Designed miniproteins, single chains, continued (3). Designs and how they scored, part 77

Each design is a single chain, and the fold is of that chain. pLDDT is the mean over its residues in the fold that is shown.

## One batch from the design tools (miniprotein)

Design m10827
Fold by ESMFold2-Fast:
Structure m10827 (fold): chain A 83 residues (1-83)
Amino acid sequence: DDRDEAQRLIRRAEELLRQGRYREAAELALEAAMLALRVEQDPDVILRSIGLILRGIGLMLEGRYREAAEDFIEAARLALSHS
């Protein structure tokens, strides 16, 4: 369920990126990354995903929402691919 929900949020975030709605894309992509981490069991993958999430948060603080969304989507996909 969390896996399917994370995949839906990734697709929605990618659509928002195409529409230029970068802050909303980053917010949904962060939610997807957090859900994806709940199903991941590999500690090395968890640590790499957390690193991407922390970088994305830093980008959001700089107002760089498009790059933040891209990092959160990468974190979510990384966690989902190793579950």
Scores: mean pLDDT 86

Design m10828
Fold by ESMFold2-Fast:
Structure m10828 (fold): chain A 68 residues (1-68)
Amino acid sequence: SAQEELDAVVERAIKRLKEIDEYEKKNGKLSSSEVSRFIGDVLAEIGDALDRLLKEQAELRKQGKPVE
């Protein structure tokens, strides 16, 4: 479902953030441009998953069916 897709995207984003924190502790601070690019990629992925979820929920509501 679109909800499962969104949950997976959010979980991956959290995991990536933890990996960046661990990397910076061992290898030094990432540049602001590298962090910005990473954040941009994550936001785009979340945005796409959210758009799909909202469209699915809108269709279910339109048909009078329960939203998951």
Scores: mean pLDDT 75

Design m10829
Fold by ESMFold2-Fast:
Structure m10829 (fold): chain A 98 residues (1-98)
Amino acid sequence: MTQTSLAPFGVGETVTATSVDPVDGEKTILRVEAREGTARITVQVETKDKKVYDLGTFEVPMERAASFRDVPLGSLYRYDEDGNLVKIPSVAAWLEAA
């Protein structure tokens, strides 16, 4: 289980949360910048091979993104009996829903 900061951040503050996946060792890096009325969230994923993917930057209303705990920092796992394990960053699914 990943530790997330439960402390609120103020306007003009930037905080970074990092989650390491215990299955792949993939690192999810979430950077949140507090703005007036919104939060700007930048998401990056670093693979075990040290390749960095930019998943995107999006703005969320501050009242809905008040805590890192509301943003999924893990990954969605789909297991297949044939050994086809599909890993989808949960933040990508959350971004589509937000």
Scores: mean pLDDT 59

Design m10830
Fold by ESMFold2-Fast:
Structure m10830 (fold): chain A 70 residues (1-70)
Amino acid sequence: MDLEAKAKEYEEAIKKDPTNVQAYVQLGGVYGRMGEYEKAAEYLEKAAELDPDNETIRKALELAKEKAKE
């Protein structure tokens, strides 16, 4: 699967609707799969800001931040 093409697709979805929590989560997941953990954490932080009570997003963000520390 072309992860760069998927990242662009979700970035466009966010530009169209900046409150689309799922697009931020999916984009964070794509960057995580690419090994771009700092970017993954940035997008997951935005998702957490939009949905702060979502435990799944919080846990994904913690993991991305942990991986980004290297």
Scores: mean pLDDT 83

Design m10831
Fold by ESMFold2-Fast:
Structure m10831 (fold): chain A 94 residues (1-94)
Amino acid sequence: APPLRITSVEAERDEVRVGEALRIKITVTPTAQPARIEVRVDGQLAVEATLPAGSTTVEVFVRPERPGEHLITVTVTSADGSESSTASVRVRVL
């Protein structure tokens, strides 16, 4: 299998309001082992999830607490910690 890598991070909307749930869809290369997913908003951990072995997609929800432009950073790490991949998307909070 190719190394663990994030192939896309998609926010369902480019703009949301404070307190509204924003869906983030994360797609990765096929994994032989489970992966840990960490989602951070402006560097602060917001969501943790697990991607099961053999899965390539996971969806998480983020609720922004402050108006303005924010960077959502996704880090995916293999279960043994040997591989990681990071990607980010910007969202506007009204």
Scores: mean pLDDT 84

Design m10832
Fold by ESMFold2-Fast:
Structure m10832 (fold): chain A 67 residues (1-67)
Amino acid sequence: MEEKKKKLIEEVKKLSQEALDAIRNGDYEKAIEALEKIKKIFKEMGNEDALKSVDERIQELKKKLEE
């Protein structure tokens, strides 16, 4: 499981960077998509705290998308 866990962590880092960049550019749909992918990874890892944090971020971005 070590190789898979490392790959998942690297993917989360990459997706987090994509989400932050998308937010700065006003691409809220893209940011939400990246965060949804991160949320799925955290579900697989069983990280409840991280799941909650990501879900809250998704909700914030959805509000901005609606204005």
Scores: mean pLDDT 80

Design m10833
Fold by ESMFold2-Fast:
Structure m10833 (fold): chain A 58 residues (1-58)
Amino acid sequence: GSMEEKMEELQRKAVLAIIQGDNKTAAEYLRKLAELFEEMGKYEKAERLRKLADQIEK
């Protein structure tokens, strides 16, 4: 699929993991989503997602 489709899938997986309390899996998906945002030049969004992932893993 397109980059947008990959981002939507990762976002859905991250949200579901958060709802289920699986913080480690959620952090992994958030970091992958951040990588895609960074690749698209959305650095501020990528940084926020990485910070969120770091916080929920602690």
Scores: mean pLDDT 84

Design m10834
Fold by ESMFold2-Fast:
Structure m10834 (fold): chain A 109 residues (1-109)
Amino acid sequence: MKKVAILYTKGLKEYAEEVKKALEEAGFEIVYEEELESVEAHTLIGAVGRAKAAGADVVVLIVREEDLERVKEALPLIEEIIDLPVVIAVAGKMSPEEVVKRVEEALAK
């Protein structure tokens, strides 16, 4: 069973629970969950590092649309340091089923 970590920005817990349910129904194991205080690079690096330590094969990073550009700029640095695939889920723009598909695509590489 592939292992997923869910990281979500404060206020997005309901969407994170919907994504978690969809991933579990698709056969993924949720091994780590963390509410993020910010989407600053140092916060993301620390959280993704904790997800990797928990045994995650992939991270789902749940953000608001207004934070998307900032997060995308930080992703190359995070991936270089931690070597763990990160799938961005944008609350209000992506369905839980679309997040599942992106996780499946990330793990097929």
Scores: mean pLDDT 85

Design m10835
Fold by ESMFold2-Fast:
Structure m10835 (fold): chain A 67 residues (1-67)
Amino acid sequence: SSILKGIEEMLKSEDPLERGIAIGVIQLLLAAAPSEELEKEIREILEEALKRETDPELIKEIEELLK
């Protein structure tokens, strides 16, 4: 819960480097084969981040994670 809240906050950062780090952390969490509940929460966070994201490289990374 606290980890996901931190990631969500970083994805809202004005700094694209902080948003990129958050995406990297999500990639590591997904690679660790999380529970279905955690994976669903991550997906919901990514879908909301995608609606807000304007950086084309970060948009591409989020879209790849949502496949």
Scores: mean pLDDT 84

Design m10836
Fold by ESMFold2-Fast:
Structure m10836 (fold): chain A 79 residues (1-79)
Amino acid sequence: SGDAEALRLVMEAERHVREAEKLIEEGKDFEKAIELAEKAIELGRRAMAVPGVSPEIRERARELIERGKELKEKAKKLM
């Protein structure tokens, strides 16, 4: 089952999104926030590419990719 691997990737992406959101909220380290957002996007894409992943985990990964894209653009505008 790919679910365990995909879930690990999703959880890692969620941590990166949370850290990026915190940095943007605090007005700190926008370059780091962009890097974290890009890592979250890549992890989400990797999770979606895992064979046999459940629809629930796939949807969580898709949401993280979109959140990462939004955070990246937001951080760029604040620099």
Scores: mean pLDDT 88

Design m10837
Fold by ESMFold2-Fast:
Structure m10837 (fold): chain A 42 residues (1-42)
Amino acid sequence: DEKELLQKNLENAKRSLEFFKDTLPTVLGTLRSMAKLSELQL
């Protein structure tokens, strides 16, 4: 049913997020720099 599919999708998403968490500090730094640069261009 829909709930089973959502639970499995959520578990898969969390597994992907675990990988993301290791790189999150670097990604956040890059996003901040890019956001400031985009604001200047926009």
Scores: mean pLDDT 74

Design m10838
Fold by ESMFold2-Fast:
Structure m10838 (fold): chain A 54 residues (1-54)
Amino acid sequence: MEIEKPETPVESAIKAVGLKMLIIAEQLDGGSEEEIENLRKQAEELDKLVEELE
């Protein structure tokens, strides 16, 4: 039995969108490729939480 509370689908979706916006901002501001890749991975992890909750 699982007792963990994953983020709600709405909260995870909002966070994922926010991270994707940060990726765009980093690219426009001349951020490093490593920082952009890290933000992208975080967004993908949030997408997994949304998928699990459906």
Scores: mean pLDDT 66

Design m10839
Fold by ESMFold2-Fast:
Structure m10839 (fold): chain A 92 residues (1-92)
Amino acid sequence: MSLLERIGRLLAELAEKEGGTATYEVEGDTLVIRIEGAGPKTLEAINAVASATEASGGKAVIEQEGDRVTLRVEGAGPIGVTSALLHLIGEM
């Protein structure tokens, strides 16, 4: 399992703990996660993952429509990915 796939799984688990639903897909160095019913911890985790990705030289895009959120992450460096994963573990 890739680090991006672990991030997607942990974000999905966090969303489900807050009563939402999530799906994710990984292709190469790109992660896309779609969440419905995103709670406040899930939104915080998404913002943390996006910030860590951009700080590591990658690109992150967040699209939000009410409690529906889509996060796309591309080109995240290993440090950024690890920081995001540690944040997600702390939120769970």
Scores: mean pLDDT 78

Design m10840
Fold by ESMFold2-Fast:
Structure m10840 (fold): chain A 57 residues (1-57)
Amino acid sequence: SGQDFLARLISRETGVSLETAREAVRLLEAGRLKEAADLLGISVTQARQLARLLSEL
């Protein structure tokens, strides 16, 4: 699924575990951008870009 692909990409790019990346994808789908950003150590702007990418998968 696109969710699994994005989770693996996030894990590789940010160095977080795959489990953490999957939780971040769940938060992005729920529109919880600030929580996803905080979990990944990225900006809310970057989290919004990831959410947009997820919607295109």
Scores: mean pLDDT 86

Design m10841
Fold by ESMFold2-Fast:
Structure m10841 (fold): chain A 65 residues (1-65)
Amino acid sequence: MEEELKERLKELVEQSLLALGYDPETARRIAERAAERAFQLMKEEGLDLGTAVAKGVAEAIREAE
């Protein structure tokens, strides 16, 4: 299900950012943006999960700062 996949991606990214020392609010914001972008890349560009997440996270971090 699309909603379930998006929530799962958000949780995984948020946990990774917390492990890297990001504060909870920043981790949540980046994770939300990264998950949305990764999901879009998977649906529109046909990228695999790993590549989509990597690009989504990189773009979200760049946009955040």
Scores: mean pLDDT 78

Design m10842
Fold by ESMFold2-Fast:
Structure m10842 (fold): chain A 68 residues (1-68)
Amino acid sequence: SPAALQARLDALGAETDRLIAEMREVEQKLANGELDPETAEARLKELRDRIMTLIDEQVALQGELAAA
């Protein structure tokens, strides 16, 4: 149903927002000297990879919603 697709899309959007907030926190801690660059880069890579996956899922669900 369109409502179920919208609910899934909303959930993925919320998850993406949380990961973006975590990326900003990592960047802030790196800038403040609270994280070493190697640790920060590893965490940012993991977060970027997860965000890319969520964006791909959101694009797919937007396509399904548009077709419904």
Scores: mean pLDDT 87

Design m10843
Fold by ESMFold2-Fast:
Structure m10843 (fold): chain A 98 residues (1-98)
Amino acid sequence: LPSVEEALQAIEDAIANVRKAKEAALKGDEQTSANYLTAAAILAVTASMVDSPEVKEGLRRLAEVIEEAADELEKAGYTEQASTFRGLAENVRAAADA
């Protein structure tokens, strides 16, 4: 199991990957976007293994960042990619609330 410090770092790395996934998607680079979003999902799973209030709050913040990215993609007409981001946000939020 990761430490609280390692889990919080994984959340920050996941947020960075979500932002890169959004930027790639907005440029029409679906493969690069999918790769970054997959990296963010793996980091979120790793962080979710730690039962800590600080980690749960970090996961809620990550879910909000993913939801914001999905909203931007939807407004830009990338509805399918926005749906994929929303699915990850729902899973991350569920992990935070467990």
Scores: mean pLDDT 89

Design m10844
Fold by ESMFold2-Fast:
Structure m10844 (fold): chain A 87 residues (1-87)
Amino acid sequence: KIEKLEEEAGELLLKQQEENQRRINEASPEDKLQAQAESYEDMSKLYYELSRRFREFPELKEHGDLFQQVGDKYKQLSEKLKEEAAK
């Protein structure tokens, strides 16, 4: 079950990365920063979800904590880019 969770996490991260790249590529030049900010927000949400799932297993709590930290970093980066895009 743990190996399956790790495989699913990898697949979800790759799919989100592909979706993010598509969003950025499709955005107009003036909307690129907003598209990137939204992409980082989606990454943050995904890492928070993965953190929660990994924490269901006692042996993976440290990995879950790491995923939460990564999610926090993406959230902060998204907020900064949204502020820049609003200028």
Scores: mean pLDDT 84

Design m10845
Fold by ESMFold2-Fast:
Structure m10845 (fold): chain A 104 residues (1-104)
Amino acid sequence: MTREQEIEETKKFLLELYERRLRALEKLGEDTSRYRELLEAIKKGKVLLEVDGEVVELDLYNTTVEEIVELARKMGFSDEHIKSLEEASSAQAVLSLFFAQQTR
């Protein structure tokens, strides 16, 4: 898979995930503001992450693995997890940071 194809697949996956979550929240009458903002960012090829209480914007088309590793260190990731990120593609590394944030 080319870098461009991998980024487009990642973007599509995140869009489908957030659209599903948004629909579920709307059905329950819950606040959707955060998910709408995340969805709009993803439509533009950007992923919003919370690092040390600040919102950091990652551009899927221009983000490097080195930038992702630096953010992971600031987020308190283990050395083992950081090594896994260094061996991943930039798109996979962004997904790893995103899912780690959703679980913590």
Scores: mean pLDDT 75

Design m10846
Fold by ESMFold2-Fast:
Structure m10846 (fold): chain A 112 residues (1-112)
Amino acid sequence: NMEKLKEEARRNLEENFGPEKAKELMEKLEKQSPETQQLVIDFAVMLDKAATEEQRELIELALELLLNNESLEEIREKVLALAEKFGSEDLIKFAEGLVGTVEVIRRSLENS
């Protein structure tokens, strides 16, 4: 059910970014292709609440790149570069987890 997934995505975005930013992201989402909407919704429903500001910044970057329909290679490069800039092995692993989630979702949608 797409409406239920959209509501779950909105709630997870609100928990991470607050209601104003979540509204902005959802408005940007509705202007995208159906394929991009499905990718971003599936990604957002997989999001747990970020434990740190740096994790939140990594999630925000991944969402912006997905909303801009960037390639998996560009998403990986940019998200991992931000994690490396933070200088934390835990944040690099977190970033690898985010990129892995994007890869799994894209692969699932391409095989549907």
Scores: mean pLDDT 84

Design m10847
Fold by ESMFold2-Fast:
Structure m10847 (fold): chain A 74 residues (1-74)
Amino acid sequence: MRELAEKLIDALHAKGVLTDEQREEARRIIDRTGGDVFALISELKARGYLTGEQGRRIKLGIAEGKPLDEILAD
């Protein structure tokens, strides 16, 4: 789970969704949650870094077993 959460943060940063500072905050969230990717997505939504729709799509894609590059393609 932790590796998936870290890959998600790096991919969101690469797409310009997260700033450098927001990526560092997200890494702290990963440390606090023990790598829980769903808890990470929920906190990013609560902070306004992700929209409700973006968070829903990412959670659904992960639950369906889609690779991150496919989930984040748009």
Scores: mean pLDDT 80

Design m10848
Fold by ESMFold2-Fast:
Structure m10848 (fold): chain A 89 residues (1-89)
Amino acid sequence: ADEYLEKGKQALEEGNYEEAVKYFRKALEIDPDNADAHLYLAIAYAKLGKVEEARRWLDRAEATGAPLDIDQAAEYFATVVLIVSGEKA
């Protein structure tokens, strides 16, 4: 789980958002309740412009009850929503 989470973070940093989604999904196959993996998967989908998927995974991250950095999660989600809205409006 942790190794896939780290590989996913690396892929996000490199701009390989599809690869990041793949690694975060692998982390969740090992630990389905991993709130960090849910959060990073939401960020990766958001970076891909998949706002509905991003929102769904962000909701799942909240539902796991882990202490989330709400400011960080909200900032990433809000930023992506603004980018996608600007591109498609």
Scores: mean pLDDT 70

Design m10849
Fold by ESMFold2-Fast:
Structure m10849 (fold): chain A 79 residues (1-79)
Amino acid sequence: MSAEEAARHAEIMREGAERVEELAKKEENEEIKEELLEIAELARELAEALEAGDLERAEELAARLAERQKRLAELIEKA
C-alpha cells in the first residue's frame, strides 16, 4: 500500500467512524449500540495507524474491526 492509498483509506475510516457514531446515537438496543461505538473507535485508530504509516498496526486493527463487525451482525440477527 502506498502512502497516498493509506491516506485515502484513513479518510474513509474517519468518515465511517462518524457515520457509525451517528447510528449508535439513534440505536435503541444497548448491546448493538455498544458494538457500534467500539467499531467507530477501532475505525478511528485504524485511520491514525494508516496516517502514521504503521501498516502492521493497521493490519491488527483491521482484523479486530472485522471481528467486531461479525459480532454486530450476529447481534442484529438474534434481535
Scores: mean pLDDT 82

Design m10850
Fold by ESMFold2-Fast:
Structure m10850 (fold): chain A 97 residues (1-97)
Amino acid sequence: SKRDEAVAELQKIWDEFVAKLNELLAEGKITREEAYRVASLFAELTSLILDGEPLEKIKEKAEEMLKYARDHLSPEAVEVFEETAKKLLEVAEKIEK
């Protein structure tokens, strides 16, 4: 039940994330390379959540990813990832015992 609810919420977050990336790509505000990189960060963070990694490890990895994004990506790509990472961490907190 909890896992099924988490999977459903993660799918919803993914759909919203893809919609935002497509909008930014259409507006020329991010590159395809940046979209790929942000999607890769999303996939890695989601994998840790689904694998049941400890919440503190997930938080630490999210902070590392956010630092990477701020150092290497455009402000628009960073904003999408920051908003999405926050939502992913909220899911992780709900499934943590």
Scores: mean pLDDT 86

Design m10851
Fold by ESMFold2-Fast:
Structure m10851 (fold): chain A 75 residues (1-75)
Amino acid sequence: SMEELKEKFRELVRRLARLQREGLQAQRDGDSERFRQVTEEIQKVIKELQKVAEKIPPEEVEEILREVAEELRAE
């Protein structure tokens, strides 16, 4: 359903943000192995995001991106 696609997209956007944070932490820790693994996972998530986004109206995609960005900036 459309609602399931939108929720999957929202979850993938949150996952991408978390992986970006993990990548930065791996760089600070000097953990090149972890950084490589996180980078590979980021690329997989981006591909899945693009595939799911194709099935959602552009206006809804923009709204979800705005909502998740607000959640991540929250307080």
Scores: mean pLDDT 86

Design m10852
Fold by ESMFold2-Fast:
Structure m10852 (fold): chain A 59 residues (1-59)
Amino acid sequence: SLEDVVRELMRLLESGKVSGREAADLARAQGFSVDEILQKQLELIKSGKIPLPVVPLSF
């Protein structure tokens, strides 16, 4: 799901295993645009499903 993709990309970025560009490429490979990922991250933060990230998704 889009939520699962957002959570996985955040984990990978926080771990330092991928760059922002690589994270964007992974999102596109899953069929999602960068804007869709960023909007879903904001929705999850607003709903309290995830805490405000120290390193927000940035591409």
Scores: mean pLDDT 72

Design m10853
Fold by ESMFold2-Fast:
Structure m10853 (fold): chain A 63 residues (1-63)
Amino acid sequence: LVGKVVRALHTVPAMSPDELALSKGDLVLVLEVIDDDNILAQSLTTGETGIVPKKALEVVGDA
């Protein structure tokens, strides 16, 4: 997953300051796999970085 571009399957709210808020269809770059359920990602729309649940994402390739 690291280095892949993934798409948000639905709107993802940020529940904490460390989390990344996404709208459905937003593209993010996977920076790090934190655990089985979460990644650290950078929004390609805003440039913001934060934690995103893996289950909310679809792999689409490179930016």
Scores: mean pLDDT 78

Design m10854
Fold by ESMFold2-Fast:
Structure m10854 (fold): chain A 55 residues (1-55)
Amino acid sequence: MSPEEREALRRMLNAAAKARGLPPFPEDTSIEEAAERLGITPEQLERARAVLASQ
């Protein structure tokens, strides 16, 4: 995954957190840790990565 794709995922996870009334994740938080906090499974995260990688 490129840095560009990783930033897109991070922005998406932060937007989801804000929509739920949660604080944004620190910039040092990994994508996997942010997904876990939101209840997103590793399988769902991998599907999102595959979509971004195909773009």
Scores: mean pLDDT 74

Design m10855
Fold by ESMFold2-Fast:
Structure m10855 (fold): chain A 55 residues (1-55)
Amino acid sequence: SREIELELHTELSADIRKAVDEGKRNGWSPAELKERIKKIIEEYEKRREKAEKES
């Protein structure tokens, strides 16, 4: 449903922001940050598919 998708998008945005903040604190390279964001997006893609099947 759209409600579940909106919640997942909100959580994805929060996770990306958290990763950026953590990367800034720890001095991550841009390449490392990009790889981390890629993994976050892939994980959310899987969660979105699961939520869609259960809705």
Scores: mean pLDDT 77

Design m10856
Fold by ESMFold2-Fast:
Structure m10856 (fold): chain A 58 residues (1-58)
Amino acid sequence: DLKEKIIEEAKKLIEENKDLSREEINDLLYEKFGDELRKLSVEEAQEVTDAILAIAGK
């Protein structure tokens, strides 16, 4: 499951970088997982970004 894999990997990166802003998290996501996110539908990509921002408390 591509969506689940992106969320798990991004969660690890956020846990290592607790002081990231929303903008930095979005930049990191697209830099690290941009190709994978583009393979998802618009709705699935939004679900992934929303889940990661929620995990980061943003």
Scores: mean pLDDT 76

Design m10857
Fold by ESMFold2-Fast:
Structure m10857 (fold): chain A 74 residues (1-74)
Amino acid sequence: DILAEASRLVVEARGRIEHAARTLTPAQFDAEVARIREEVKARLEKLGAPQEVIDSVLKALDNAVARVRAERAA
């Protein structure tokens, strides 16, 4: 089930992003986010996920990154 796998990848990536935000410098955080994003995209593409699913997952990750950046700026 591609949707179940996509959901699992979002949960895992979100946790990695939150952990990175707590442990890394801003520059290292940006590099880690780029790496996570590429890994998730490559995994979904390899699974043959529809573009709508890939776009939805990447948007969810981008939203998580934006939230974390806003929290760090406060």
Scores: mean pLDDT 84

Design m10858
Fold by ESMFold2-Fast:
Structure m10858 (fold): chain A 75 residues (1-75)
Amino acid sequence: MSQEELLEKLKEAVKKEDLEEVREIGEEILALPDLDVLRVETELGVLMIYAAVNNKTEVAEVITEFEKRLRELHP
């Protein structure tokens, strides 16, 4: 599955507030060998804001954890 397909699936999982899918898709994105860090970081930021403003607190926390891990993997 491509990065863009995974990002679309992540967006759908966030909207559904499916924590298990958010975690699974996030792990798949972080495992991509040819990851576009800036593109993924930008989309994670947008999804975190979306989750926060819609009171999806647990989803926002999971996305924030993935943002932190992405930065640690690609300093």
Scores: mean pLDDT 84

Design m10859
Fold by ESMFold2-Fast:
Structure m10859 (fold): chain A 70 residues (1-70)
Amino acid sequence: MSREEILELMREGGEERLEEAKTWSVEQLKSGVEAAKLSAENARELGDFEGAEIAEKVAKELEKLLKEAE
């Protein structure tokens, strides 16, 4: 599987997770934000800047949902 294919799968998974997150509780959204931020940090440490960018985008969208829910 190529790097492009992996990034596409991560993007698809992230989008599906974001749709699901619209139904999440405040506690689930907080956990999701923490997980996405950790994923971005880990990807950056591994030199996977595209994966880090996707994870950061997911974290930002989850933070928006959290702010609206609080």
Scores: mean pLDDT 70

Design m10860
Fold by ESMFold2-Fast:
Structure m10860 (fold): chain A 68 residues (1-68)
Amino acid sequence: MKVGMKAAADLIGVAASISAGSPELKEEAKRLAQEAIEYLDKGDFEKARELMEEAGRLVTEGDKPLTE
């Protein structure tokens, strides 16, 4: 079932807002959130949840030592 699918969409929006100044984090978070939605559609709620959590973590925890 697609329970909480709206939460995934909101998570993408929040991720974009927080990492607006970091295109790398923005792209990573969007990709993870999109993958989470795909797993949600496949019925793999556990995997979808993990991906959503990773996306949120990357955005909120984006206080990493940036090194190219």
Scores: mean pLDDT 63

Design m10861
Fold by ESMFold2-Fast:
Structure m10861 (fold): chain A 80 residues (1-80)
Amino acid sequence: MAKVKSVTELRRIREGDTLTVHLLVELEEPASVQEIVDAAKEAARKYATSLPEVEQVLEVHAVPVSDTRGAATVVAKAKP
């Protein structure tokens, strides 16, 4: 997998028991579209799982933004 340089939280929205987190994932070096998507999904899942308000990660989506950046969206079940 491509090496992640940074993960930046852009937005965090809570609606009832659903938490949506938008993230920007930056890589150390340029990577293929698939490597960017895979690295962004993995980094986003790890980030969301580390949040104290997250009970369970439900969905992770990622799209390439550039050859070194991916945008990720995590949908999670929030703790009460």
Scores: mean pLDDT 85

Design m10862
Fold by ESMFold2-Fast:
Structure m10862 (fold): chain A 67 residues (1-67)
Amino acid sequence: MPSEEEIAEAMLRIVVGVSLVASKTTPVKEVLEEAKKLLEKIAKKNNVPELAKEYLEYLERKLEERE
């Protein structure tokens, strides 16, 4: 069974993946606002703030590259 940290990271990856798909039909700013809220909730509940920050920064870079 995966560790609690591995499960938290999987949730962060899902948020990023869904956000990248959503960005094809939804304004980038709205996608980032929702993703940030979800990532912050996951970070707080699972005590992984640095990991969540890394995934948010990755998402921000990927969305900026598409502009």
Scores: mean pLDDT 79

Design m10863
Fold by ESMFold2-Fast:
Structure m10863 (fold): chain A 70 residues (1-70)
Amino acid sequence: SKTEELVEKVVAVIEEIADLLEAAGDHEAAAHLREMAEWIRKNAEKYTPEVAERMLEVAEQDLQALKAQL
């Protein structure tokens, strides 16, 4: 479904943020984000496409902000 595809994109972005934080030495924040990504994936059926699209926008903004600070 469209929601499932969007949720997988959200998870991928969150995991990329976690990888960057882990590489920077923030293992605790990375672990928390990986747990959040897994929870989001397990609850994918609870989201609408509109909610998933908004989650993706926020995650992409957070990734860009983090990359700008590294």
Scores: mean pLDDT 88

